# Designed miniproteins, single chains, continued (5): the designs that were tried, part 80

Each design is a single chain, and the fold is of that chain. pLDDT is the mean over its residues in the fold that is shown.

## One batch from the design tools (miniprotein)

Design m18951
Fold by ESMFold2-Fast:
Structure m18951 (fold): chain A 84 residues (1-84)
Amino acid sequence: SRAEQLVQQMLQLLQDGIKKVGELLKQGKYDEAYQVWKDTQQQIAQLYAQLPPEAQQQFEQQFQDTYADEVEKLLKELREALAK
């Protein structure tokens, strides 16, 4: 379905965003890492708004099960880096 395709697209955007933010953090490019994360969140939010409630729940469950811990760690590193 279209909803299933959008969920897969959102998960791919999330995975790509996490990878790119991590790479930029390793390079000390903290402002660029923050911009990539903001752009990733904006793109995902725009797709999320197009989903029916069941597909929104599916995305949220996949996020919690697979990505939540990794995202929390990346955002902590990014916040600590930007506070300097």
Scores: mean pLDDT 88

Design m18952
Fold by ESMFold2-Fast:
Structure m18952 (fold): chain A 91 residues (1-91)
Amino acid sequence: TYEEAAKLFKEAAKRIEELAKTASPEDRQNLQKASELVKKAAEYAEKGDIDKAREFLNEAARYALQISDEELRQEAVRLLKPAIDALNAAK
């Protein structure tokens, strides 16, 4: 359901915010932006606007891929993947 997807998005956003606390200033900005975009995706998913939710998740993934630290980048992408998969499975 869209509510279940939104819950996963909110959890992903929280974990990405936690990663940002230990990141370099540059990577922290990208992680914070990714977290904000995932929160917006959750908001649109709750409204049933799946196209906008998907757009915001794709933007969040773009910011995650800009992270310079490889381990941090892999972790951010890993946190986003369940949210993206849940949205694609929701019909």
Scores: mean pLDDT 81

Design m18953
Fold by ESMFold2-Fast:
Structure m18953 (fold): chain A 119 residues (1-119)
Amino acid sequence: MVELTESGGGTVAEGGSVRLEAKISGGFEGLVSVSWLRESPGRGPVGVASISADGKKKSYGSEVEGRATISLDKEKKTAYLDLSNLKVEDTGTYYALASVLVDGVVRLVFGQGTELTVT
């Protein structure tokens, strides 16, 4: 089964940049996509970025379009989210989410999250 471990959060200055990482363990078999979600105080969870397991399809949330890059290194088994020109509104807990196909059914696997504070 796929497992996700996020890192790269912390406190970053407004206008700065950060790289968030999600280590993928338990294997790539059945992996469909990896996504990043942000949960912020006073807001519901929002989609930040998504990448297909073959790397061919990417999508970005409107709040980060032009500032975010998602990538997947299959050899290193790591999904990356690069955020530039950080805004205070980017503050929140970032969760990696894997979509995994098991016996014809899509299962969702969440990591524990990494906290980003923009000041």
Scores: mean pLDDT 83

Design m18954
Fold by ESMFold2-Fast:
Structure m18954 (fold): chain A 72 residues (1-72)
Amino acid sequence: SAMEEEAKRLEEEAREALREGDYERALRHAQKLIEMGALEAARRILDELFRHGPASAFDAVLALGQQVQAAE
């Protein structure tokens, strides 16, 4: 579906942002994945941010993780 294709595109762009060290862009894409209900894709991006991102991103990752939990 168009929504599944968009979610896959956003996840790929978030992974590219992570490879480039653009954590703000990765967080924005994770938020958009949550807003569109692509919760599993959002979890994968947030997991990578939690494991490999800078300490400065930690609060944002936790806040988005809570949004994922609340959406279930």
Scores: mean pLDDT 85

Design m18955
Fold by ESMFold2-Fast:
Structure m18955 (fold): chain A 70 residues (1-70)
Amino acid sequence: SAAEERALAAALAALTPEEQALARALIEADLAGKGADKGAELAAALPEATLKALVAKVQAAAAPLAAEVE
Protein backbone atom coordinates (compact mmCIF):
# COMPACT_ATOMS: atom_id res chain seq x y z
CA SER A 1 0.00 0.00 0.00
CA ALA A 2 1.00 3.67 -0.25
CA ALA A 3 1.29 3.77 3.55
CA GLU A 4 3.66 0.78 3.57
CA GLU A 5 5.77 2.27 0.75
CA ARG A 6 5.96 5.63 2.53
CA ALA A 7 6.82 3.99 5.86
CA LEU A 8 9.56 1.89 4.23
CA ALA A 9 11.01 4.94 2.44
CA ALA A 10 11.07 6.99 5.66
CA ALA A 11 12.66 4.15 7.64
CA LEU A 12 15.37 3.58 5.02
CA ALA A 13 16.15 7.31 4.70
CA ALA A 14 17.01 7.45 8.43
CA LEU A 15 19.70 4.73 8.15
CA THR A 16 23.26 4.26 6.83
CA PRO A 17 23.59 2.13 3.65
CA GLU A 18 24.52 -0.98 5.68
CA GLU A 19 21.65 -0.39 8.13
CA GLN A 20 19.31 0.26 5.16
CA ALA A 21 20.08 -3.18 3.69
CA LEU A 22 19.44 -4.85 7.05
CA ALA A 23 16.30 -2.82 7.81
CA ARG A 24 14.90 -3.37 4.30
CA ALA A 25 15.31 -7.14 4.66
CA LEU A 26 13.59 -7.04 8.07
CA ILE A 27 10.69 -4.84 6.87
CA GLU A 28 10.16 -6.92 3.70
CA ALA A 29 10.14 -10.11 5.80
CA ASP A 30 7.64 -8.54 8.23
CA LEU A 31 5.33 -7.49 5.37
CA ALA A 32 5.50 -11.08 4.03
CA GLY A 33 4.54 -12.46 7.46
CA LYS A 34 8.09 -13.69 8.14
CA GLY A 35 9.19 -10.87 10.45
CA ALA A 36 9.57 -13.18 13.46
CA ASP A 37 11.84 -15.56 11.51
CA LYS A 38 14.00 -12.70 10.20
CA GLY A 39 14.06 -11.08 13.64
CA ALA A 40 15.32 -14.35 15.18
CA GLU A 41 18.03 -14.65 12.48
CA LEU A 42 19.24 -11.09 13.15
CA ALA A 43 19.09 -11.59 16.94
CA ALA A 44 21.46 -14.56 16.54
CA ALA A 45 23.86 -12.57 14.31
CA LEU A 46 23.87 -9.15 16.07
CA PRO A 47 24.41 -7.94 19.65
CA GLU A 48 20.98 -7.61 21.29
CA ALA A 49 21.49 -3.88 22.00
CA THR A 50 22.37 -3.19 18.33
CA LEU A 51 19.37 -5.13 16.99
CA LYS A 52 16.99 -3.46 19.47
CA ALA A 53 18.27 0.02 18.58
CA LEU A 54 17.99 -0.67 14.83
CA VAL A 55 14.41 -2.00 15.12
CA ALA A 56 13.38 0.96 17.33
CA LYS A 57 14.92 3.44 14.85
CA VAL A 58 13.12 1.84 11.88
CA GLN A 59 9.78 1.62 13.71
CA ALA A 60 10.04 5.22 14.96
CA ALA A 61 10.60 6.48 11.39
CA ALA A 62 7.89 4.27 9.81
CA ALA A 63 5.10 4.18 12.42
CA PRO A 64 3.81 7.80 12.12
CA LEU A 65 3.34 7.48 8.34
CA ALA A 66 1.63 4.09 8.63
CA ALA A 67 -0.71 5.47 11.33
CA GLU A 68 -1.65 8.46 9.10
CA VAL A 69 -3.14 6.15 6.44
CA GLU A 70 -4.76 3.64 8.80
Scores: mean pLDDT 64

Design m18956
Fold by ESMFold2-Fast:
Structure m18956 (fold): chain A 85 residues (1-85)
Amino acid sequence: MSEIDREAVEALLIMAAKIIENTPDEDAEQAVKLGEKYAKEAEERGLYHALASIYRAISNAYQRLGKTEEAEKWKKKADEYEKKA
């Protein structure tokens, strides 16, 4: 991927993470599934800023579902990649 394309994809994935984070409770399960797909794309491309944002959005969605242990797991992953970015 060219550097310009890489920056554009990273920006789009960060925007997707913000959309997922703002998903209401009734759509939280769909938000988790979308977040996991985008996380895989970000990880495969080495886009650690986007990956951290997506992991945080997944954690938020799990918290809205009342799945506290899953939310904590994804929050720790987000914090880890935030430090690597």
Scores: mean pLDDT 80

Design m18957
Fold by ESMFold2-Fast:
Structure m18957 (fold): chain A 74 residues (1-74)
Amino acid sequence: SLMEEIEKLIEEIAKESNEEKAKELIDRMVELIKQLSPEEQKKAFELLDKTIKEKKLPGSIQTYIYKKLAEVQS
């Protein structure tokens, strides 16, 4: 399912040490999130926010994620 692919991408982003590769994974994740219903998008956002906080992702990666997620809502 799309949600399972998104969950896998979130885990891969959390484990990726290379910033450029992490951004590529984030771009792919955002394109999948755009295909979800608004209700499913909220669930994806909640999971992502939880992962950012629990895995303590780098600030640059956090900023990039939030910037890209803002584009989904507009």
Scores: mean pLDDT 83

Design m18958
Fold by ESMFold2-Fast:
Structure m18958 (fold): chain A 76 residues (1-76)
Amino acid sequence: MSISQQALQAAAETSKRVAEALAKGDLEAAIKALEELLETLRELKKQASPEELPALERGIEAVEEEIKLLEEEKKK
């Protein structure tokens, strides 16, 4: 499995967990799932080829922004 395939599989599994958590109003569980994905993507980035880096960097940025939005929602 390539680094890109590993990233896509991790993102798909996390998206499912986030959707289930949000359906229950569990912002904490959704944030935790995204934080676990962020750690996985950061580790994969260390092993990524130059061709895979732009997609991983965009993925990391998207996950970081989603975490930030959910944390702001939790503070309200």
Scores: mean pLDDT 82

Design m18959
Fold by ESMFold2-Fast:
Structure m18959 (fold): chain A 98 residues (1-98)
Amino acid sequence: MHPFYKLLQLIAEKRYDEAIKLAEELVKKYPDNAVAHQLLGDAYLMKGDYEKAAESYKKAAELNPDNPVYWRNLALAYRKAGKTEEAEKWEAKADEIS
């Protein structure tokens, strides 16, 4: 199974720690791949670790700054973390790109 689909399956099954471990392995193998960092962010977001989700999404956005999806994911993580001002900043960045 492709690592991306396996990670989504683990999240759907609420196996968040296994999803995080798989995503961490992808980031170690492909540190400059925005998708790997996004997947790590997704796993943390679903577990409720919003601060770590924001860190991972920020790295994905920095690696692929022209894709508004990564900036929107970053903003979502900040909103879930209760950091409204940071969320608004990154939502504006995503809207500028879109």
Scores: mean pLDDT 85

Design m18961
Fold by ESMFold2-Fast:
Structure m18961 (fold): chain A 69 residues (1-69)
Amino acid sequence: SEVEELLKEALEAVKEGKIEEAIELLKRAYSLTRDPAVLAAIKDAIEALKEGKIEEAIKSIEQALRVLE
């Protein structure tokens, strides 16, 4: 799934400190999904990244990936 690939790339970007890249990847994933739980988790991840809450952002991205499994 393109959504899963974008979320995995965003997770890697966050772990590498590439916050702007991670936010853009998350926004792309958000535009391609219709699952309300995935949408909510992506929104939470973007908000956490904007607030510098890196651990919370990682957990939210991982939650979005779990919903897609």
Scores: mean pLDDT 89

Design m18963
Fold by ESMFold2-Fast:
Structure m18963 (fold): chain A 63 residues (1-63)
Amino acid sequence: MDKLIEDAAVLAVITGDEEIIKLAEELKKNPSVEIAKKLLEKAREAGDKALAEVAEKLVEKLS
């Protein structure tokens, strides 16, 4: 598993947001641009800049 996916999973747990944690888990099982985009959207809604930056890099890499 690449480091960006692992970083996203760690940051997702820190948010304590169930939807964000679930999206990060789905991304670990099946890396896809659609899941990465959803994670980015939720990170932005939560105001988590660090998670948003990691999710942006994942969207770029998976696109």
Scores: mean pLDDT 82

Design m18964
Fold by ESMFold2-Fast:
Structure m18964 (fold): chain A 90 residues (1-90)
Amino acid sequence: MEKLRAAIEAAGVVDVADLEIDEERHFVSATGTNARTGQPAGVFGFVDSPEDVSGLLTIFYTEGDTTHVEGVEMTAGEAPRVVGSISIKN
């Protein structure tokens, strides 16, 4: 599942751990580190194929006192694209 790990890293989450794939449901989940801030990040979503990584992932992370939730569109052979973002101040 190197392509899926690389796609998650390209979306801004490094040191990907706990990568789990439900191939029947095309569900993926992982934990890691936000590449910009070094803070913990989580990933979940659905991909059409773990090999061709087309689908929609949700990435959530904290930055200071703010929690961010980003929807990331994954297209095979293309860079990940943020399609939505919600920020919650604590």
Scores: mean pLDDT 76

Design m18966
Fold by ESMFold2-Fast:
Structure m18966 (fold): chain A 73 residues (1-73)
Amino acid sequence: DVEKDLNEFEADTVERLKSSSFSVEDLVEALKKAGLEELAEKMRELLEKGKEDEAIRLYARSLRESLEELVKK
């Protein structure tokens, strides 16, 4: 079940980023260097507002949507 796997992937991605010592700011810079500037800018805006959890969820959702498009196409 692709949707179940994608839901689990999104939840796991959020949990890993919250529990790791990995910097969300480092993730934003990596996304910008990878050409994902719009996503990087949206995440940075959320971080500047102190909404780190929302930035992490935005990343996980965007990654899930990209995977869903690749798998279902």
Scores: mean pLDDT 78

Design m18967
Fold by ESMFold2-Fast:
Structure m18967 (fold): chain A 70 residues (1-70)
Amino acid sequence: MVLTKEQLLKLFKDAGLNLPQHFVDKLFKAFGNSNGELDQDALEVIDLNKDGLINKEDVVIFYKFMIKDL
C-alpha cells in the first residue's frame, strides 16, 4: 500500500489537522519514493501499532515525529 500527497492531506484533515503544502512537500522529499508516494518504509512509521489501521492518535504522534525529523 502507498499514500499519495492528496491521500495524506485528506487523512490529516479528517483527523482535524490541516497540513501546509510546503510541509507535505518536505515530508515526501524525505520519505517519498520516485513516484511521489509514501512507500512501505514510510507507512511503517505511520502505522505504529501494525494492525493496518491509522487512527487519529497515531496521526498526531506521526505529525510530531515528522516535525522533529524534518
Scores: mean pLDDT 62

Design m18968
Fold by ESMFold2-Fast:
Structure m18968 (fold): chain A 77 residues (1-77)
Amino acid sequence: MVDKAKLRALSAFGRAYHDALEAGASVEEAIDRGEREALRLVEEMERRGELTPEQAREVKEHVREVARRLRENHRSA
């Protein structure tokens, strides 16, 4: 289900993001690491047949939109 895949991807994003911040990375670097890890997870889910190519594309676009909003909000602060 796409909604569960989005939740899993964002959970992976948040974990990588917080790990990066804890390691002293910038917010921009933390967002990049979160996005990279989330997209990797979605590609793995598609490869395993857990998501169709269409569903994987939808989840990836959602991840990219979240990353874009985080970058925009940080730069605007």
Scores: mean pLDDT 86

Design m18969
Fold by ESMFold2-Fast:
Structure m18969 (fold): chain A 77 residues (1-77)
Amino acid sequence: SLSASQLAYQGLLLASQGKYEEAAEKFEEAIKLAPDNADYWLNLGGVYKQLGKEEKAAEYIAKAQELEPDNPFIKAA
């Protein structure tokens, strides 16, 4: 079985290829394994922005901000 970090890496590679729906699936799988990792929620939000699903993107970015409220890199997203 793939680790959460390996799934997230696959998501990043798919997103770099413009395969945003497949990238979202990989980040969703990573979140199932590591739901407290703010970077995975942030990346999922970024992918949903590329898909034009702005409300869902905002929800996922808000989850990342809830997990790491003092992280300036997440707050800037």
Scores: mean pLDDT 86

Design m18970
Fold by ESMFold2-Fast:
Structure m18970 (fold): chain A 84 residues (1-84)
Amino acid sequence: GPEAERAARAARAAAEAAEAAAEAGTASVAEGIGLALKGIGDGIGAELAGKREGGPESERAAEEGRRAGERGARAGLEAARKGA
């Protein structure tokens, strides 16, 4: 069941990039919105992967990916606010 784990890793990497963009404060409003939407999509993708694979390990990875997606969405929105 590596799908949920791959999705979680991708979501974490995307969240870290969005958090870095928010910290730097140099992203445009459009770029920040794009990062927020990617975070939402990555979180949903991880949740769906975990549900499809099943089992406690995949469910935990999906939850980690969902939380990373939430972090990415929040950071992307923050980057957008700083670009305004």
Scores: mean pLDDT 84

Design m18971
Fold by ESMFold2-Fast:
Structure m18971 (fold): chain A 88 residues (1-88)
Amino acid sequence: SLEEAIEKFKEGVKAFEEEKYEEAIEYFEEALELDPEPDSPIRLLSYVGLGLAYEKLGKKEEAIEYYKKALEIDPDNYAAKTNLKKLE
């Protein structure tokens, strides 16, 4: 459900803020699995979160993939555009 997706997204943000990047990735992935909508705000934000977390882990290829997925939902997403440009 969307409610469960939002809660997992919040747990991912908390893990990210605590520098638990692998844990953050798991929560963001769970948020995506629980979200029924292909272009929802939670899906967009979870893709951005995955990009940021993979970038922190030095996983450049995975980070690029998720920033591109975020831009497929919102081509003007500033965080995804700015971080993708930095990695390219």
Scores: mean pLDDT 87

Design m18972
Fold by ESMFold2-Fast:
Structure m18972 (fold): chain A 69 residues (1-69)
Amino acid sequence: NAEKKKEELEKKIEELGKKFQLLVADGEPREKLEEILKEAEELYREYKSEKIERLITLLRGVLGLPEPP
């Protein structure tokens, strides 16, 4: 059922956001944050969830990435 899969996906996106915060707090390298961003962008391409979009925005802001072309 697509509805339930979407809900669980959004939950996983929240977990990615928490993981991102933990990586920052633990002083992990920026490359780890970029990897999480890539995963979030791929999920957004597949599902277009608002929660994924929020996570991408947060990650892009922290990484200081330029606007997309």
Scores: mean pLDDT 71

Design m18973
Fold by ESMFold2-Fast:
Structure m18973 (fold): chain A 66 residues (1-66)
Amino acid sequence: MKQAILAEKDALLAFARKHTKNAGEAEDLVQETLLAALDKADQFQGEASLSTWLHSILLGKLAEQS
């Protein structure tokens, strides 16, 4: 699980860069998303793809910034 979550880092970073003001903000958002995903990995029931679940966490954090 941890390796699979970390493998999504580049895709999440590319997505975050399109929705943030600068590269540093995008990197912070991705880091927070990955930490939250690792913390909640035991709650992931596989009802959605790992990529979809990670993007949902990132979008939730992005919405909190708006």
Scores: mean pLDDT 76

Design m18974
Fold by ESMFold2-Fast:
Structure m18974 (fold): chain A 60 residues (1-60)
Amino acid sequence: MDESVEDEVKRAETLSVEEIEELIELYKEILKENPDMDPEEKELAERVIAKLEELLKKKK
């Protein structure tokens, strides 16, 4: 699944806590700097952030 939410989360499982925190901030920045983003893409990005935050809690 090349660009699915699950693929992003699975990729993040191999990352360090610091790298996951950085990835979350990158997604937040993308959302902030792209207010014209399609609502479906925005929802997908928010779902990725939520799953990354859950993964981060498990690793901390």
Scores: mean pLDDT 75

Design m18975
Fold by ESMFold2-Fast:
Structure m18975 (fold): chain A 92 residues (1-92)
Amino acid sequence: GLELALKGGREALEGGLEALKSGNKEAVPPGIGGALSGIGGIFEAEVLKNSVGAGISAKGGGEAAKKGGEIGKSEKGIKEGEKGKELGEKGI
């Protein structure tokens, strides 16, 4: 649980950052959302040792990162966002 949630948070953070690199203005809000929720998941996993909270944050961050990647046409952002979502769900 905890290791999957942590990995999901990292993927959501990376996917959010890739969406922000797209240069598409409309990708910025979901890219920021993905990155911040990914960081939250990492914090919940590493500091709070809360696998459920970390998994929820990673799932939400992954969904946001995927949306940002789709808007920004970033294949890497989409892939990392989807992985963050999937790993977050398994971490719960």
Scores: mean pLDDT 86

Design m18976
Fold by ESMFold2-Fast:
Structure m18976 (fold): chain A 95 residues (1-95)
Amino acid sequence: KKLEVNMGLSPRAGVLIIQDADGKLRLVLTEDSTIVKKLDLRNGDIVKVTYYDQISKEIKSVVAKVEIVDKETLEKLFPQRVTNYILSVELIEKG
């Protein structure tokens, strides 16, 4: 399944792409996220995320593992400024 999302993110939207120290990408979401509900996402699911990168001015796609967290945890992880706008999320594989 594929879901198109609004350009721009907030902690309330419950969506964030992060890259860890090993260079692995994770899509961090809250249980209340529309993306989680519409795609029936669970921890460990693999998704393709398409986003607009404001710095490079390009549309990019990445494969990321889904990580569902509490709102408080997401707020601590959310960057001060978002430079990427998620355009769509597509479920690739169930975890």
Scores: mean pLDDT 68

Design m18977
Fold by ESMFold2-Fast:
Parts: C-alpha cells; sequence; structure tokens
Structure m18977 (fold): chain A 73 residues (1-73)
C-alpha cells in the first residue's frame, strides 16, 4: 500500500503542475476546463473509496480551481 501511495503522490504533484499550466493558458476553453474538473472529481471519489482521503481532497481542490477558472472564461 505505501509504495502505491508514494507513486500516487508523485503523480498528483505532476497533475498539480499540469493544472497550473492549464490555468495560465488563456487559450484553454471553459468547456475543456469543466471537463477536466469533472474527471478529477470522479478520480477524487475513487481515491477516497480506496483509502486515500488526503489525496482525494487535493484532487477536489484542483477540480474547484479549474471550475472557478472556467466561470471566468
Amino acid sequence: MEALREHLERALEQAEADAEQLLADNSVSAEELRRAAELLRGLAEKLREAGFPELAERVEELARRLERAAEER
């Protein structure tokens, strides 16, 4: 379990960096940002069910940031 957690944490750090690039790129459409947020919300639910609530919370935060950015585009 711990090895999986470490891999998921590294993957999430990369996803957070990618999300910041999407947020900085004004050419990304509101619909694309909403679609990404929906996928992240689904992933967060699965992570919580798998026993990684801390990682789920971080993914939910990313989803909320993308949704907010979409509303401003």
Scores: mean pLDDT 79

Design m18978
Fold by ESMFold2-Fast:
Structure m18978 (fold): chain A 61 residues (1-61)
Amino acid sequence: MSAEEGLALAEEGIRLAREGRVEEAQRLVTKGYTMLAEAGEEELAAKMGEEGRRAMQEGGG
């Protein structure tokens, strides 16, 4: 698993969160976060996790 793939999954999750698909968004953000953390991109993983959480809070309106 590459950091680039983890980032792409996290971004897709954020996109789904904005569409109100919170359950699917949470799965993709979590998977992307895990891939980024495993690749040693812990700061990027934390940033994407925070971004995903914010998107899920704002999404679904």
Scores: mean pLDDT 78

Design m18979
Fold by ESMFold2-Fast:
Structure m18979 (fold): chain A 69 residues (1-69)
Amino acid sequence: MDAERDAQIAITRKEFGLSEEEQRALDLHLETVRLIREHGTYEAAAEAARREGRPEIAAIAENRAETRA
């Protein structure tokens, strides 16, 4: 179940002493990678993130697209 997986991740983060900001950065990174895998390109992932109302993830995906130009 998702709740059980989330609990395991939370325990791991607490065990490594990650701050709330570090946990948020990790979540944004993982979600960005997921969208890139799902949509196949950085640009498509950024557009998907914008449509879902996640501008922070869209910005990360766009920055990665620009650095690969």
Scores: mean pLDDT 70

Design m18980
Fold by ESMFold2-Fast:
Structure m18980 (fold): chain A 79 residues (1-79)
Amino acid sequence: MADELAEKALELARRAIELALTDPARMVELLEEAERLLKEAVELYIKEGKEEKALEYLGEAVRLLREGAAALEAALAAL
């Protein structure tokens, strides 16, 4: 359950990054959805005592967020 939510969140984040140069507004919408799913997954992991699993997915999400921010900055510079 929590793993499925976290995996869906990361999938949405990866797809969002691909849109940074073509549709930054759509990227933001997908990142907001990914954030909601990741928050629910992290809360479930904490409730189940799976702290390391929560940290693993949070670490991946932070990495994707930084990549997305860099892509958005590049898109803004291209405008």
Scores: mean pLDDT 77

Design m18981
Fold by ESMFold2-Fast:
Structure m18981 (fold): chain A 68 residues (1-68)
Amino acid sequence: MLEEARAFVAARAAELVADPSLVLPLLREMIARGFSSAAIAEALLEVLPTRATRAAMLAGVEGFRAGL
């Protein structure tokens, strides 16, 4: 699961860096595909250039999921 999540984010990393608004459609698609919030948060932390803490990223993903 986590390696699959990393590959999914990595395929879109350049586009996400250029246009951060694309992160919301990416999160929706990953959730629809059954990725866990922890796997999504870890993939985003490892693939994207960010200073976000693991806790902050996980909270953000879970907040987005709850809003769906």
Scores: mean pLDDT 77

Design m18982
Fold by ESMFold2-Fast:
Structure m18982 (fold): chain A 81 residues (1-81)
Amino acid sequence: KKELLEKAIELLRKAKEAIEQNDRKKAIELLREAAKLTEEAGMPAVALALRSLAEKIENNADNKEIIDNIEVVIGYLEKEL
């Protein structure tokens, strides 16, 4: 449980870095991997939110909006540790 969430947080931090570097394809891959880990950790609503965020990136969502959403999820997961 804790190990899955720690790895998901790490992937989300890398996804934020990818967006900052304008590597949207990498950010989508990292968000989907984090979604898989949060689903395995028993957090399907978080997994759905991360998959929805990946779809927003595919639909040209603003970088700031994406980063803000990633930070919210990181903060939520850190409280669950």
Scores: mean pLDDT 86

Design m18983
Fold by ESMFold2-Fast:
Structure m18983 (fold): chain A 77 residues (1-77)
Amino acid sequence: SKFDEAIAEAEKAFEEGDYETAIALYESVLLDEPSAEVYYKLGLAYKAMGKDEWARYYFEKALELDPNYEKAKAALE
C-alpha cells in the first residue's frame, strides 16, 4: 500500500541519518491515517536528533491512540 511504502521510505531515511526527511514522511502519513506505530516512529526520529521532549510527546500520542502499544510504553520508562 502507499501507507506501507511511505513508512518504508521514512525508515530508510532514518537508517541513513536523514531524520528531517523521516519526520516529514511520517507527518505526511499522519495527515491521511492516524497511527500509533507512526507516532512511535516519529518519536524515535526526534530522539535520534536529541529532541527528547518532542520524542516523549509523540510516544505519549502513540499510547493515546493505542494504550496497549508496548513499544511506546517501553520508550517512556
Scores: mean pLDDT 85

Design m18984
Fold by ESMFold2-Fast:
Structure m18984 (fold): chain A 120 residues (1-120)
Amino acid sequence: MIEVVVEAEVDTADTPLEEVRRRAEELARAAAEALTARAPPGVSVEVEVELRATSPTRARLTIRSRVSSDDPELAVEAGVAAAGAALAAGAVRVEISASDPAVEEAARARAREIFGEDRV
């Protein structure tokens, strides 16, 4: 089982906290469901979204993906999808970490290629 965590700060001055949460949860869940549908039998991708206000105009967004197998490619895809969800929810930059160092580096590299080095 591999865990991938995407963390980001979101500016909430012009966007309600509930809208940021809703958008992040919608996108992260849809991506996890799509990945699970393509996975081998008995393998799932589960996602948890946490949004915590850090000031009246800022919040910390955390998207945690758990892959029920040791498939590093599925875990990398889950991390990249979570990064995309965070950026689409209003984050300008994301931080990616994983329980497996090879998955962490591969997810960061792929996210930088897709979203840009200024975003990851």
Scores: mean pLDDT 84

Design m18985
Fold by ESMFold2-Fast:
Structure m18985 (fold): chain A 111 residues (1-111)
Amino acid sequence: GAPQVTQSPSSLTVQEGGSATITMRASGSSDITLHWYLQKPGQEPVLLAKDGTVIAPDSLKSRFSGSRSSSTEATLTINSLKPEDTGVYYAQARSSDGEASGQGTTLTVSP
């Protein structure tokens, strides 16, 4: 069947230099791939991680870590947070039956 995705938390505010962790749970067919994106207003989404592997731009890779704990669960962790990490982080599941995105996690990084 077509994939479905939930993610948590819906929002978080963290002080600069702290860490943020967001998780997704997907359902659907067994051929699911799991993706993390960063979306800023008026900008194209940036792919951060696929199936637990961080593929973000090299400037971000050292601060980002990803894991895929099961066929349906993945986690993205951002360490040493900077104000520029502020944005909406989207989970997405893709399969042969289609794709689905989570509701988004709004991250605010305070200076």
Scores: mean pLDDT 83

